Designed miniproteins, single chains. Designs and how they scored, part 105

Each design is a single chain, and the fold is of that chain. pLDDT is the mean over its residues in the fold that is shown.

## One batch from the design tools (miniprotein)

Design m3662
Fold by ESMFold2-Fast:
Structure m3662 (fold): chain A 79 residues (1-79)
Amino acid sequence: GSEELTKLIETIARLIKKEDTSDFDPGLVDSAQTLLSLMSDEEKKEILEIYERGAGKPESQRRFVEIVHRIHRRPPPPP
């Protein structure tokens, strides 16, 4: 899986948990904060589940990308 996606998932999870992020890249933290501001409480729970299952796993990263696309493209276009 992508190391960049792993770090982004970890950063978002830490922000959701209200933990310190000063050890992360500032650009990564900014991207994570932007995504987090667009997330519902249900989507935040999904990110925590992805993190707990392993942020580096291909399935976790694919699910994360789906959540990001859902955030930017809601609702999906009607058939």
Scores: mean pLDDT 78

Design m3663
Fold by ESMFold2-Fast:
Structure m3663 (fold): chain A 93 residues (1-93)
Amino acid sequence: SEEEKKKKEFLEQLKEEMEEAIEKTIKTTSGKRELSEEEIRELLERMRRAAEEGAPEEEREELREEIKNLSPESVRKLYELLLKEGLKELEKL
């Protein structure tokens, strides 16, 4: 219960960061990285693992910075996968 709450809290923080990044990309799209579908899935798994293991703040900040440097399309796809796969796993528990 407590572990699941912390995991959900971290994933929801990342969700909020992605929402903010998507909003900002209306104004600044240059210099952002495009990820393949495989790379997006790998990043989602890294996020889930960091949440599950209670990653240190340095690693969490690294993930946030990677998300901020993604193209708007890549952030949108990552966000959709998080909603469909990441958060639904927590909902079932």
Scores: mean pLDDT 69

Design m3664
Fold by ESMFold2-Fast:
Order: sequence, then C-alpha cells, then structure tokens
Structure m3664 (fold): chain A 67 residues (1-67)
Amino acid sequence: MLTGDSGALRGVIEARRAGITDPEEIARRALEAAVEAMRQAGEEITPELKERTLAGARTLAESGFPA
C-alpha cells in the first residue's frame, strides 16, 4: 500500500508536469506508476489492490492542481 501510494503520487506529479489536465488520464498514469513501484518492491499485485490504488489516484488527481 505505502509503495503504491508513493508511486501514484509520482505518476500524478509527472502527468501534471507533462500538461495533462484530464483527471482520468492522470489517474491512469498514476496507477501505472504505482503498479511499477509495487512490482519493483516485489509486491503481488491483486485486482483489489489495483482498485484501491486507482481510487486513491483519482482522488489525488482531482486535488492539488494550481488554481
């Protein structure tokens, strides 16, 4: 969970820096970054873990945008 959360945050930041403003595209990239971080940590990626990570990524993607 913690490793995936860190990866998701990184993905959101990278997507925003790339000029992506669509929350769904940001969340998708954040999920990909989280999955990669979990894979590097040797964690087993379950469908439940993916769903939970995606929900967090969507919440994060919709917050913290510059006004």
Scores: mean pLDDT 71

Design m3665
Fold by ESMFold2-Fast:
Formats: sequence, C-alpha cells, structure tokens
Structure m3665 (fold): chain A 80 residues (1-80)
Amino acid sequence: SSEEKLKKALELIREAGRSADPERALRLVEEAYKLAKEANLTDEQKTKLADAFSEAAGRVADERVREKLIEYAKELHKEI
C-alpha cells in the first residue's frame, strides 16, 4: 500500500541520516525516493516525506548526500 511504502521510505531516510558510509547513505536516499514515486502519495504525505529529507540533510556531513536529500525534498514540494 501507499502507507507501507511511505513508512519504509521514512525508515530509509532515517537510516541514511545515521549512516557513516556516504555510498550507503546515497543508496538509501535513492531507494526512499523511488518508493515515494511508486507510492502515488497524497500532498500531505509528500509534505511529510519532504520534511524528512530536509531533516536528514541537516544531519549528514557528506556534501553529495546532503545535496541529494535537498534535491528530493524540493522535487516532492514541486509536486504539491
């Protein structure tokens, strides 16, 4: 369901924010965004997920991971 995909995407974003490995963090971020696109989320759910991406961006030290998190937050906001 869309709710299950949203829950998994949020879990992946949290894991990415806590990962010391930039390549792992980037993979988790990409998987979370893919699930968001497949889930056909409501505007409220997109806002919640975009906020999660933005919060995770504040926690990561790696610039590439931070940039990707910010990019996906912006893309989700553009869809609402």
Scores: mean pLDDT 85

Design m3666
Fold by ESMFold2-Fast:
Structure m3666 (fold): chain A 99 residues (1-99)
Amino acid sequence: SKLDELIEKFAKSPTQPTEEQVKELIDALIEEARRILEQAFGSLDAEPKPEDVTDEQLARLRSIASLIEILAETYNIPLSDEQKRLLARIDRLEAERAA
């Protein structure tokens, strides 16, 4: 996938990544998370039912959210309000599935 290609390119870079490269990777991670949520719920605006998400989808969303947070913190990249809302939605979904 495009995301896997970006991750591989990022990991194999012999130099410290540029802010632009980190932002591109974060944007790709956000797109993948949106794709998973849309596939699970049929719409990003739909009220999520925890049972509509598979364990595999939830694990992938958690991995994506954690990687975005690590990248943003490590490279001091500010997240947009939209990106923060998506991360909050993943956190809530995980909490609801754990209940």
Scores: mean pLDDT 77

Design m3667
Fold by ESMFold2-Fast:
Structure m3667 (fold): chain A 60 residues (1-60)
Amino acid sequence: DTEPVLNAGTREEGYEVFAEISKDPEIQEARKTDPEKAVELAREKIDQMAADGKAGARAL
């Protein structure tokens, strides 16, 4: 653990991103076929979510 307290919002964003990735059928299929490809798809999904503002906001 590099930094224990980086940001509470960052932690919640991580959980939301994980949930979105878990729901993405393309990433889930890739995880069964090619785990390296699944990692790349997950990174692209995270980047896209960040650009769309999903991973950058904590709604409480």
Scores: mean pLDDT 62

Design m3668
Fold by ESMFold2-Fast:
Structure m3668 (fold): chain A 64 residues (1-64)
Amino acid sequence: EDEEIDKRILDEIEKYIDTHLDQLSPAEVERIIKILEDIYKTSKDPELQERAKKILEKVREKAA
């Protein structure tokens, strides 16, 4: 199901960010933001939407 795929993507992004936040390139940040925004807009699961939003805020703070 699409929700299971989105959950897996969020799990991988969270793991990657937690390990590499300080080493993320601008191109990586932009790509991650686009993925998170897509999940936030298209997901039908409110929990996945909130997770995507929280990770997006964390990544945006790094990009600013």
Scores: mean pLDDT 78

Design m3669
Fold by ESMFold2-Fast:
Structure m3669 (fold): chain A 81 residues (1-81)
Amino acid sequence: MTLEELERAFEERLKAAEELGDNPELVGMPLEQVKFDIEEATKIFEEQVELVRSGKISVEEGEELMVEKSDEYYKEQLAKL
C-alpha cells in the first residue's frame, strides 16, 4: 500500500460516512454526533499521514495506528455513557 492509496481509501470512507450522516434514518444517530466522529477520525488520519510523510513509520504502520487511535476514541466515548 502506498501513502496515496491510504489517503484515497480514507477519503472514500469519509465520503461514505458523510453521505450516511446526511440521512439520519440510515444512521440511527444524531447528525451532530456523526459530524463529531468524522472530525476526530480526520484528526487521527492527519496525524498518521504526517508520521508516514516524515519517514518515522511505514504506510502499513500508519494504517494500524489509525485503527488503534480510532478504537481508543470510541472506548472514551463509551466510557462517557
Scores: mean pLDDT 67

Design m3670
Fold by ESMFold2-Fast:
Structure m3670 (fold): chain A 67 residues (1-67)
Amino acid sequence: VASSDELHELLVQGSEALAALREAVAAGDREKAAQYAERIRQIASELEAKGFTRAAAELLAGLEEIE
């Protein structure tokens, strides 16, 4: 069972990555957008591995909305 501290840290990282992805897309920075999208997928994978499947699904849904 993952701790609430681990969930909080991953959610913060995911939110920051989503915000950075939105900024990169708005700026037309395709390279940075690809990097942030990959980071988001990594965070979602970590959330799922730790049993936070709903949080992982929501993060991936956010990624799909942007791309």
Scores: mean pLDDT 81

Design m3671
Fold by ESMFold2-Fast:
Order: structure tokens, then C-alpha cells, then sequence
Structure m3671 (fold): chain A 67 residues (1-67)
């Protein structure tokens, strides 16, 4: 169904953003540069908020598929 295809696409986008965030977190932990760490922390928080919004959209799509 079109909704199932949309769900798969959003789940793939979610996975890619989770991988990106984990990579940025790893770089944050390894870095000794305070300016770089500050930028990475902001990027991580922004990405986390985007992931949370995307997860809510995925849950709404799953509920539509159950109904």
C-alpha cells in the first residue's frame, strides 16, 4: 500500500539520522577542541529533536495501518 511504502521510507530516513547522530556523538567524545565540541553538541541536539518528530510521524502511520 502507499502508506506502507511511506512508512518504510520514513524508517530508512530515521535509521540514517540515528547513524549520523551516533557518529557525531563519537566524534564529540574523542575531540579535545572546545569549539568543535560545542558545535557538535548543538548539531546532536538539533538532530535528536528531528528524530523525535520523525518517530511521532512513524507512530501515526503505524496506527493508520492498524485501523
Amino acid sequence: SPLQKELIKKEMILLLHQISMNTSQWLYEKSKNPDLKAKLQKDIEDTKRYIEELEKEIEKLKEKLKS
Scores: mean pLDDT 87

Design m3672
Fold by ESMFold2-Fast:
Structure m3672 (fold): chain A 86 residues (1-86)
Amino acid sequence: MLKLTVVSIELLPDGTLVVTVQFEGIKENEVYLTVEASGNRSAQAVGPLASGDKATFTLPVAEARAPVVLTAHSGDEEVRVTVEVQ
């Protein structure tokens, strides 16, 4: 079963939010990640990945101030995680 774990969240001095996530249960060497913040949506293909691999994403200043929703897809599976920004 596909699993998404938030490993770290870091807010840089320039207002860039850096989010690192770990994936488990990847059925193919590829995960599609959709990032939603402050009503904006961006989709990213992340691969090649193996189960247990990590990926790091950067989000612009305007979107670093709201809860971030991560939705990951691999094969026919989907998982969603909400991340609170401090």
Scores: mean pLDDT 69

Design m3673
Fold by ESMFold2-Fast:
Parts: structure tokens; C-alpha cells; sequence
Structure m3673 (fold): chain A 98 residues (1-98)
């Protein structure tokens, strides 16, 4: 189906979204790692998509999941990380919509 943006209300929702993506990947993040990824997501929304920093978009979810997989040693390189994130996209979207 068509890719749609997922709207998050405020910084608290982005923090929760990051935690849910991590949990769907079987990862537990420190509060410091969550804050770092929230700031990255806000900057990415503004600089790459020219969008509201409080909105999370499907390509951004894929890149965030890929980053987590790579940083936690679950993927060997960025190409593999993005492929694994894309394969798990439906699971990630369900985690965010629940």
C-alpha cells in the first residue's frame, strides 16, 4: 500500500516511537540513546524532508531501524541494515500504531 506519515504529538511521542521501534527489534535502549535518536529524528525530518520535526515518516522509520540494527551489531553494513529494516517494516508500523 502507499506509504503514509505517522503523526506524533510533541517530543514525548517521538521518544515513545523510538522506544517502540527498538522493542520491535528486540532492543532495550538507555534513556541517553533514546534522547540521541529523538534529536536525530527531529533534525532528519527538518533537514531531509523539510517537514514538522514532531512527525515521523515511513522512510525515517526505515532509516532509524537501520541505524539501530547497525549500532547494535545486528547488521554488518548500512546496505544490510536497510534491507533488514525494510523486511521488518510491517512489524515496525504495527508497533507504532498500537
Amino acid sequence: GPLKPITQEGIGDLREAVRRIAEALGLKLSDEEVERLVEWAKEYAVTVYHQDPNRLYVPQIIELAARLLLEHGLAKNEKEARLLAKERLEELLLALMS
Scores: mean pLDDT 75

Design m3674
Fold by ESMFold2-Fast:
Structure m3674 (fold): chain A 88 residues (1-88)
Amino acid sequence: SIEEVLTHFQELAVQAAQSISDPSLKQELLSLLQNGQPLPLDLELAAGQAGIDLSVQDGVLRIMAAVGIIDITEVDEAARQAAERASE
């Protein structure tokens, strides 16, 4: 289901945010991801310039991968696993 896919993306995004070494950035991103709040304007502008849609959880994960916070292959693998779980 869509809910399972979104939950898995949310979990991956939270894990990626927790790996950030800057505690203030980590807390800001965790708060935004957990509460579904809009990202800071600078991230929205950067995502827009890169053609990344932040309105969905996968868009958040893609921008985090683009800035080197997570590996893009982890995003693709997580999406595949979420789809398999949603099919159960």
Scores: mean pLDDT 52

Design m3675
Fold by ESMFold2-Fast:
Structure m3675 (fold): chain A 92 residues (1-92)
Amino acid sequence: SEKEKIKEEALEKIKELIERYKAGEISREQLVLKVTNILQEASEKLSSEELEELVEEIKAYIEEHLDPATAAELIAQLDRIKAGLLAEQAAA
């Protein structure tokens, strides 16, 4: 489906950004900014439920591929991004 494709493309881009962060190619601030932009674009095309599913898949990838301290910090930031996007969807 088109929505499944949007979720898969967003997830793939975010996974690539996490790998670039792990390689030292981008800063944490650049990672957070780029992830926010990808999720913002996806949120315009996805329901709140589909956005939540996408965020949970990103969290799972972070937990599997990063050390626990870094993972916890990024997951907390991701939860803040998600909360803001869900609030924007509810206000529309």
Scores: mean pLDDT 86

Design m3676
Fold by ESMFold2-Fast:
Structure m3676 (fold): chain A 93 residues (1-93)
Amino acid sequence: MELSEEEKELAERLAKRVAEALRNFIPVSEALTEEELEFLSKLPEEKRKLIAKKVVELMEEIDPELFSLLKNSKEELAEELFKLIEKKLEELK
């Protein structure tokens, strides 16, 4: 399953905000806007998981030094981001 252009643009915006949140010790949950959560809620779970993976890949490209500091695998960060998105979607009910 490939991401659409709109989904890729969302992943790029999320990557910038998540990287900024992590650098400033702000909860990553605050990097997610209600508009973006609404958009994500309309996508199947598999697409949300792909977006989380793409966000982490883009974060490494934007801020490779942050990844060196975190020492987490990309797979672990993508899984944690996906879990956070799912949790925030449940909280918006």
Scores: mean pLDDT 77

Design m3677
Fold by ESMFold2-Fast:
Structure m3677 (fold): chain A 95 residues (1-95)
Amino acid sequence: SSKAAAHQAGLKAVEDGIEELFRDFLEEAERLLAMPEEEFEEFLIKKLKLSKEEAEEIRKMLEELAAEKDETKRRVLALFLITKIRRLAELSKEK
């Protein structure tokens, strides 16, 4: 009984953490999309050490996310984009 309650509290904390991360990411994505095209591309290249091609691909994914009206698809797109950015940042660190 006590262990089940602790497990349920743990799951809720993880779910709340994911929801907060998702919300923070969407707010940041909207801010990045508000930047002029040249400034956004330069930000990704310099800050994340991405190639011009990778920066352009990420921008297109962010534009798709901003245009998506289905909440479930928007969430899936945001998760793929977060995963891709994290992977690119990690690969840049290993150089």
Scores: mean pLDDT 66

Design m3678
Fold by ESMFold2-Fast:
Parts: C-alpha cells; sequence; structure tokens
Structure m3678 (fold): chain A 65 residues (1-65)
C-alpha cells in the first residue's frame, strides 16, 4: 500500500505539471489575439488538471485506509 501511495503522489505531481504546461502553451498561443479567451482557456486547462489531481488524491486516501 505504501508504494501504491507513492505512485499516486508522483502521478498527481506529473498531472499538475502537464496542466501547467498546457495552460502556458494556450496563453502564449492566444494572448496576442484575445487575452480574455487565452486566460479562460488556460484556466480551463488548470481546472482540468486540478480535478484529475483531486481524483488521484482521493484514490491515495482510499488506499491508505
Amino acid sequence: KEEEVKRLEEEKERVLEEGRERAKEVLEKYKERDASYATGEALREIGEAVQRALELERERRRVEE
């Protein structure tokens, strides 16, 4: 169980890092055309990554039980 918890923690960090990268790419791509749209899309990417990370955190909690 401890090794499974470590794996879930690492996966959570990777998911958040990938989300940040995607948000940065969206922001760079659209900022010159429509800053409002770029910000909205970047926030959606971050929100999606956070949601996935929360699911992994809940799974980690269940494994610890």
Scores: mean pLDDT 78

Design m3679
Fold by ESMFold2-Fast:
Structure m3679 (fold): chain A 61 residues (1-61)
Amino acid sequence: SIEEIEKEYEAKKAQLEALFARVLAGETDPARQAEWREHHALSLRLLDIQKEKEIENAKKK
């Protein structure tokens, strides 16, 4: 169901945020921190796109 898809992606987002926070806490190089922030932003965008696609596919059933 759409509700199940939404819950799944909320869990994935929470896991990504937790992992990102841990990586940043261990990173002391500002240039590497900037790269991680850009990678994180891209990862969240891709996750949002995947969620939208799964919801669209669910609506066609």
Scores: mean pLDDT 83

Design m3680
Fold by ESMFold2-Fast:
Structure m3680 (fold): chain A 65 residues (1-65)
Amino acid sequence: SDVLLRVATAELQRATGLSREEAEALVRRAIDGEISAEELADLLVKRSGLSREEALRMARGILAI
């Protein structure tokens, strides 16, 4: 859903400070099953400075949408 993608993108931006384009790309890859929660968490750590534990919680939240 476009609405769910938009909401998840906005929440990821707020939590991480990533650009809209970067956040949307990660959310799309997660929703499309191209990336696991662990892989998404690793990318969030590299791009946003979140701890792995924080990033994994966020990744699981996005995949649960």
Scores: mean pLDDT 77

Design m3681
Fold by ESMFold2-Fast:
Structure m3681 (fold): chain A 65 residues (1-65)
Amino acid sequence: SVKDIIEGILYGRVLSARDLLLEAQRNGDSEKQQQAREYLQTVAEEAEKLGLEDVYEYAKQVLES
């Protein structure tokens, strides 16, 4: 369904943003860490608006790491 496609896309965005955050943390790049966190917040807000609770909770967990 269209919902399943959107859920997969947003989940993929959380994975990509997490990888960027981890790379920025490893390199001590505070600016890129902030950019990755802002992207994760945007994805979390989109997931919440669409009722995609698993994606929303995953994005929040990554932000709290």
Scores: mean pLDDT 87

Design m3682
Fold by ESMFold2-Fast:
Formats: sequence, structure tokens, C-alpha cells
Structure m3682 (fold): chain A 67 residues (1-67)
Amino acid sequence: GSLAERRAWLRQRLLEAKTEEDVEKIIDEVMKEFGITDRQTALDIVEQVARELGLEHVLELIEKLKA
């Protein structure tokens, strides 16, 4: 898919995220769908998109996963 389609997909997944488990599942899906082997790279992409969309709750969940 295009970059816009990938961003739209990730946006929808992040908007549905409520728990740390939801965020971990999204990271795993990003790794699979984007062909990323490094979990930290996938986490950075998820964090960047969440920040761009102003998803404060998701950013808090990501911070907990880093601790």
C-alpha cells in the first residue's frame, strides 16, 4: 500500500488502542506489515504516529512499555 494507506491503517489501530496489550499487538502488526525486524524501530514508528495524531493516552501506554 501507499504511505498514506499505511498511515491510515496505523491511525485506525491506534485510535482503538486502550491497554498496553493493545499497543504491543499494534507494534507486532507494524513489524509484520512493514517488514520491520527490530522491535525498537517499530515502537519508534508507532510513537511518532501517535504523537502526530495527539493520542496522549497511547503515548502514556508507550512510555509504560519502555519502563
Scores: mean pLDDT 80

Design m3683
Fold by ESMFold2-Fast:
Structure m3683 (fold): chain A 75 residues (1-75)
Amino acid sequence: MSEKDLLLQFTNKALALNGEINKALAAGDKAKVEELLAQLREVAKEFAKQAGDPTFEKYLQGVVESIEKNVKEKL
């Protein structure tokens, strides 16, 4: 699988999880928010492992960190 295919698959999963996180935030379900953030971190780790590229891994870490920061500011 190419890095482009991995990026597309990661982006789709991250968007879906971000949507669920926003729903949990709107509902005030802090436990669900933390669960979904844990899932996002695991997804990023798996895609980074599949790519085997430190640059791609850093990019995925940056995306996760950006989402976590935005979510924590809303809590």
Scores: mean pLDDT 82

Design m3684
Fold by ESMFold2-Fast:
Structure m3684 (fold): chain A 71 residues (1-71)
Amino acid sequence: NKELIEKLIEDVKKAVELAKELLKQGNVELARKILDSLKGLIPLAEKFEGGEELVKALKEAVKEIEELLKK
């Protein structure tokens, strides 16, 4: 289901933007909850046939939020 995977990738990108906005507001707790949710989706996405782009998007999202949390 390519269409579902594309929508999930869009949702991942929106989650990253939300996490960035929360961090700008000083809401580290909610940003961490978004990070944990994205991390939890990686093993599930790896089980999807054709989920390779979703796994890549999730890993990139996790890395981006983790780097922002270091500041």
Scores: mean pLDDT 84

Design m3685
Fold by ESMFold2-Fast:
Structure m3685 (fold): chain A 78 residues (1-78)
Amino acid sequence: TEEEVAKRTAEAVSRAAKEVLGEEAEVEVSRDAEGRVVIRIKIGEKEYVVSAETASELPEEIMKVLEKASELLAEAEF
């Protein structure tokens, strides 16, 4: 079900963020008023929002956010 996909996605994102960034991430999966899947990823004081029309698009959008978060963390450590 979409709910099971959302739960597995949240678990995968949380694990990936910890492995890639070394930081604990708070992951919340919800749907907006338009029915799009919305994932909120909070790493420290930074919040990233990923939205996708279908669950199948989430992995690509999540990877983009994690790459961007990694770059921002690197810039902050200069």
Scores: mean pLDDT 67

Design m3686
Fold by ESMFold2-Fast:
Structure m3686 (fold): chain A 60 residues (1-60)
Amino acid sequence: DLEERIRKVTEVTRAGLEAYAQAPNDLKGVVDLVEEEARRLGLSEKDLATIKSAIEAMIA
């Protein structure tokens, strides 16, 4: 279901941004957390790539 997947992508993106807010100089730590959360929620590699791109765009 597309709506369910969008909600999960949003949740993981939010978690990544919260991690970035706590440690803005540790981008690798943020990426690792995002990858772990995405895997726990069963998101695909495509969804993970989208999340990573969104976070990079927001913090750039």
Scores: mean pLDDT 80

Design m3687
Fold by ESMFold2-Fast:
Structure m3687 (fold): chain A 70 residues (1-70)
Amino acid sequence: MEEFQRLREEVARLMGELVRLGAHQEAADLYTNGVLPAIELAKQGDYEKAIELLRETVERGRRLVEELRR
């Protein structure tokens, strides 16, 4: 539970950073392809896979933010 919440908050923070950098589509993609599927997995009881997907989404978001800040 706690890790899922923390990862969701981190993705939200990264989405905010992407929006601030003008990367609205990239932020939307993190939500649509990362957050929404993870929520669906969690609702199905597959909490482990939900956490794994969010962790992957955080890593993708971090790379996008770093690339755009250059």
Scores: mean pLDDT 85

Design m3688
Fold by ESMFold2-Fast:
Structure m3688 (fold): chain A 71 residues (1-71)
Amino acid sequence: SREEALKLLEEALKLSKDEEVKKILQGAIHALRQGNVAAALKGVEEAIKLAKGEVKKLAERAYELLRQESA
């Protein structure tokens, strides 16, 4: 669900200490709030490549949920 994906991305943002990852996650959250699922997916994919540990796991779970919304 979009709401579940949004919560996961917000949690990832709270846990992230990397400024580049934070900026990418903020962009993805903004896109998702605007209803732009395609832009959110692109942002989350970028965050997954850079993030580690729990932040990466949260972003991966959000990505899977958003893929279902875009189909």
Scores: mean pLDDT 84

Design m3689
Fold by ESMFold2-Fast:
Structure m3689 (fold): chain A 63 residues (1-63)
Amino acid sequence: MELLRSLLPEGAVVLAETEEESDGLRVLTVAARLPDGSVLVVEVILDAAGNVVAVRQVRIPRV
């Protein structure tokens, strides 16, 4: 989870951290609330050896 936290902006409050395994890949997901009230979701996909394969980010307005 340290890798995921390094991708979060300063002032982000972590709401949830999840880890899933699918087809030999590990999917790490962090949802964090930003100071403006939006939610940033960061997803990191790791291979079986622990190498980062992909990083995805999406910003969702918190209503």
Scores: mean pLDDT 74

Design m3690
Fold by ESMFold2-Fast:
Formats: structure tokens, sequence, C-alpha cells
Structure m3690 (fold): chain A 95 residues (1-95)
């Protein structure tokens, strides 16, 4: 592993932060879920970072739904992933 691995980890971390921002700050739950799905699909390790950020901020229930969304994406179940991402967004912005 070289500098490319560090750069990749940095991009995954930034994507994780963008996922959290979408879930907490986008006024549309549907748009937040769609943006999070896009980022999770493009950056496969970003989910772990986003889960960590949510847990660190006390957003444990939102983090659990995000974790289930990540698992659903790995299984090719994008519809179930979107349902969990909508739920994560609803919980995260209500706190």
Amino acid sequence: SGMEDIDKATEEFKAGGEIVRALTEDPSVERAAERALELLTKYPEAGGWAIGILKASGQTEAAEHLDKAVESIKNGDLETALEHLRRAAEIARAA
C-alpha cells in the first residue's frame, strides 16, 4: 500500500461526512436517502465512517439503520437499503 491507499481512505472519510450531512441536514428525507445511497455505492468504505460519526454524536438508532442499509447494498437489495436510509434520515434530523 502506498500514498494512493491514504488518498482513498481520505476520500472514503469525506464521503462518510457527506452521508451524515445528507441524513441530518437535507430538508428532503427522500433526497437525503438517494444521496446517501449514491455515496455508499461509489465509496464502499464510507458507510463505516458515517456510522462512526453518527455513533460519536449520540445518533445510535440512525447509525443502526445506516448499518442495515450498508448490509442491504452488499446483498444487492437497494430497495431495502433505501428504506433504511429514509429511516436513518428521519431519526437523525429529529434529534
Scores: mean pLDDT 86

Design m3691
Fold by ESMFold2-Fast:
Structure m3691 (fold): chain A 66 residues (1-66)
Amino acid sequence: SPEELLKDLKELAEEMVKEGVEKENIIRVVEGLVESARLAGVLSEEQAEEILEEVKKHVEELVKEK
């Protein structure tokens, strides 16, 4: 589901931040995963945009807490 994917992507982003991956590279990985889900028909275009925006916001908050 879109909610489960959002949760999984947030957890992935948190691990990448802990491993010292740069913000831009984390966002690039997440963008690729969201686009793959959209192309596979798991997400609509609107759902893909919403999930990507939420994960980007979460990554920015994680980087500020570093």
Scores: mean pLDDT 81

Design m3692
Fold by ESMFold2-Fast:
Structure m3692 (fold): chain A 97 residues (1-97)
Amino acid sequence: ARVRLVIKLTGPVEEVAKNYSGILKLLEQFTKEAARRGVRLEGLEIVDIQTSDGIMTITLEVELTGRSREIVRAAAEDLAKEFSKYGETTIEELPEE
């Protein structure tokens, strides 16, 4: 099973930088916990960066994989809740290919 988290960080450049740092720390902590739950974190990708009038928007994608859809979904929901403290976070279920 595969799930993608899309995180959108928007704000003044300094605030976005701090929020991005927070996300990296969460991913470091989550990596070991995810493995214990049978979930693999496939990494983090910066898919878009926009800046206009002192406001920066960074869009990040994190992919989670695992054998069980229920376990992967639960892990994604836990991680999304933590990421939502830093920016807008959405969960997308990916087709099994």
Scores: mean pLDDT 81

Design m3693
Fold by ESMFold2-Fast:
Structure m3693 (fold): chain A 58 residues (1-58)
Amino acid sequence: GALAGRVLREVLRLTSERGRKRVTREDVRQAAKRLGLSVAAAERALEEATGVPVSEML
């Protein structure tokens, strides 16, 4: 959905801006904070956008 795409874009933007090649739990936490979401909601949105469980990404 639209939320899943927004979370994915924000996480990837933060990862890139920090010079990191891999998404971290900190990037997800910061994306959640910036978008006004709980970390759990951001993690679910990221799983929806990527089709990959958060446990395999982070």
Scores: mean pLDDT 78

Design m3694
Fold by ESMFold2-Fast:
Structure m3694 (fold): chain A 105 residues (1-105)
Amino acid sequence: SKEEEVQKAKDELTRMLGRINLAAQMVRDGQISREDMAALIKKELAKLKEESKKLSPEIQEIVNEMAERIEAEVERWLADPSITAEQLLRRIGEIALEAVKKLEE
């Protein structure tokens, strides 16, 4: 059902955000680079886009728009050393929350 597809998309998004949050902590603690975190985010977004291909076109559009917005924020973060990993994570969370609201409509 459409409700089951929405729930699957939300579950995958929640798992992705959890992994990105752990990466942000690792950047803060000096365990990985900003480039490593950026690569992880790109890999997670590619996985999410691939999983969405099995879902309705409306869900695919929401996921693709969210991914493009997150990729743009990652590029800004890599270009500006004054932006922290925690600030990027907060912005990604805001974009993800907007996507969840669209999925629930």
Scores: mean pLDDT 87

Design m3695
Fold by ESMFold2-Fast:
Structure m3695 (fold): chain A 90 residues (1-90)
Amino acid sequence: MEAEEILKRMLREAEGASEEEAEEAIREILENREDVEEMGRKAGVSGETPLETLVNLIRREAELARKAAEAGLLSEEQLARLRAIERALA
């Protein structure tokens, strides 16, 4: 539940998705849950559910992106997306 709410916020704030589009995206993630869990295993990240694994993957990528931002490697667009993601994860 918490992971689903985080992902819906992220889709709405970072991608401008509607509520319906966010719900469809969550359904697609769950239909492809094996791919999400495989990505988690390869990255050394896990969760109790596929959605939690995805949130944990996004947290890891956001941490790496923040370090890249501090090094001046991100564009203004990438920085805006990172800030939206960080707000949704809070």
Scores: mean pLDDT 80

Design m3696
Fold by ESMFold2-Fast:
Structure m3696 (fold): chain A 79 residues (1-79)
Amino acid sequence: GSKTALVEFSNLKSPLVAGMELFFTDSQGLVVAVGTVKSVSGNQALIELTSGSLQAGETYNVYDSQGNFLGTGKVLSVK
């Protein structure tokens, strides 16, 4: 089944919208997960992972599909 992650964003450069594809990189700049925004509430978003995995408690740099840096995301939970 699809994995979901609840992510808290900081330093957002632009608003997140449902349907947006996000690329998550680790501290070394490697893409570790890709997902789509399912819902947004304040600075938090529910992400459905399409590939890779995220770890609860970890922080990732987040980019859009065009390679634009969007901000940092801390994973609060993963299902």
Scores: mean pLDDT 87

Design m3697
Fold by ESMFold2-Fast:
Structure m3697 (fold): chain A 64 residues (1-64)
Amino acid sequence: SALYEEALAFFRSLGFSEEEAEALARGIEQHPDGRAVLERLKAAWEARDVDTFFALLASISRPP
């Protein structure tokens, strides 16, 4: 999907590994509000709000 490709490119641009970027992009794609979450992640990164950025990442990751 276009959302998956955009999320994948975004995470790769931030220096995540291929495996991590793919997992995070899949989390965005499978999230019911994935587009909004991706936009919030981009906004947090641009604002250099790393705490909010990583909290949002945790919300799209499957817990162990």
Scores: mean pLDDT 82

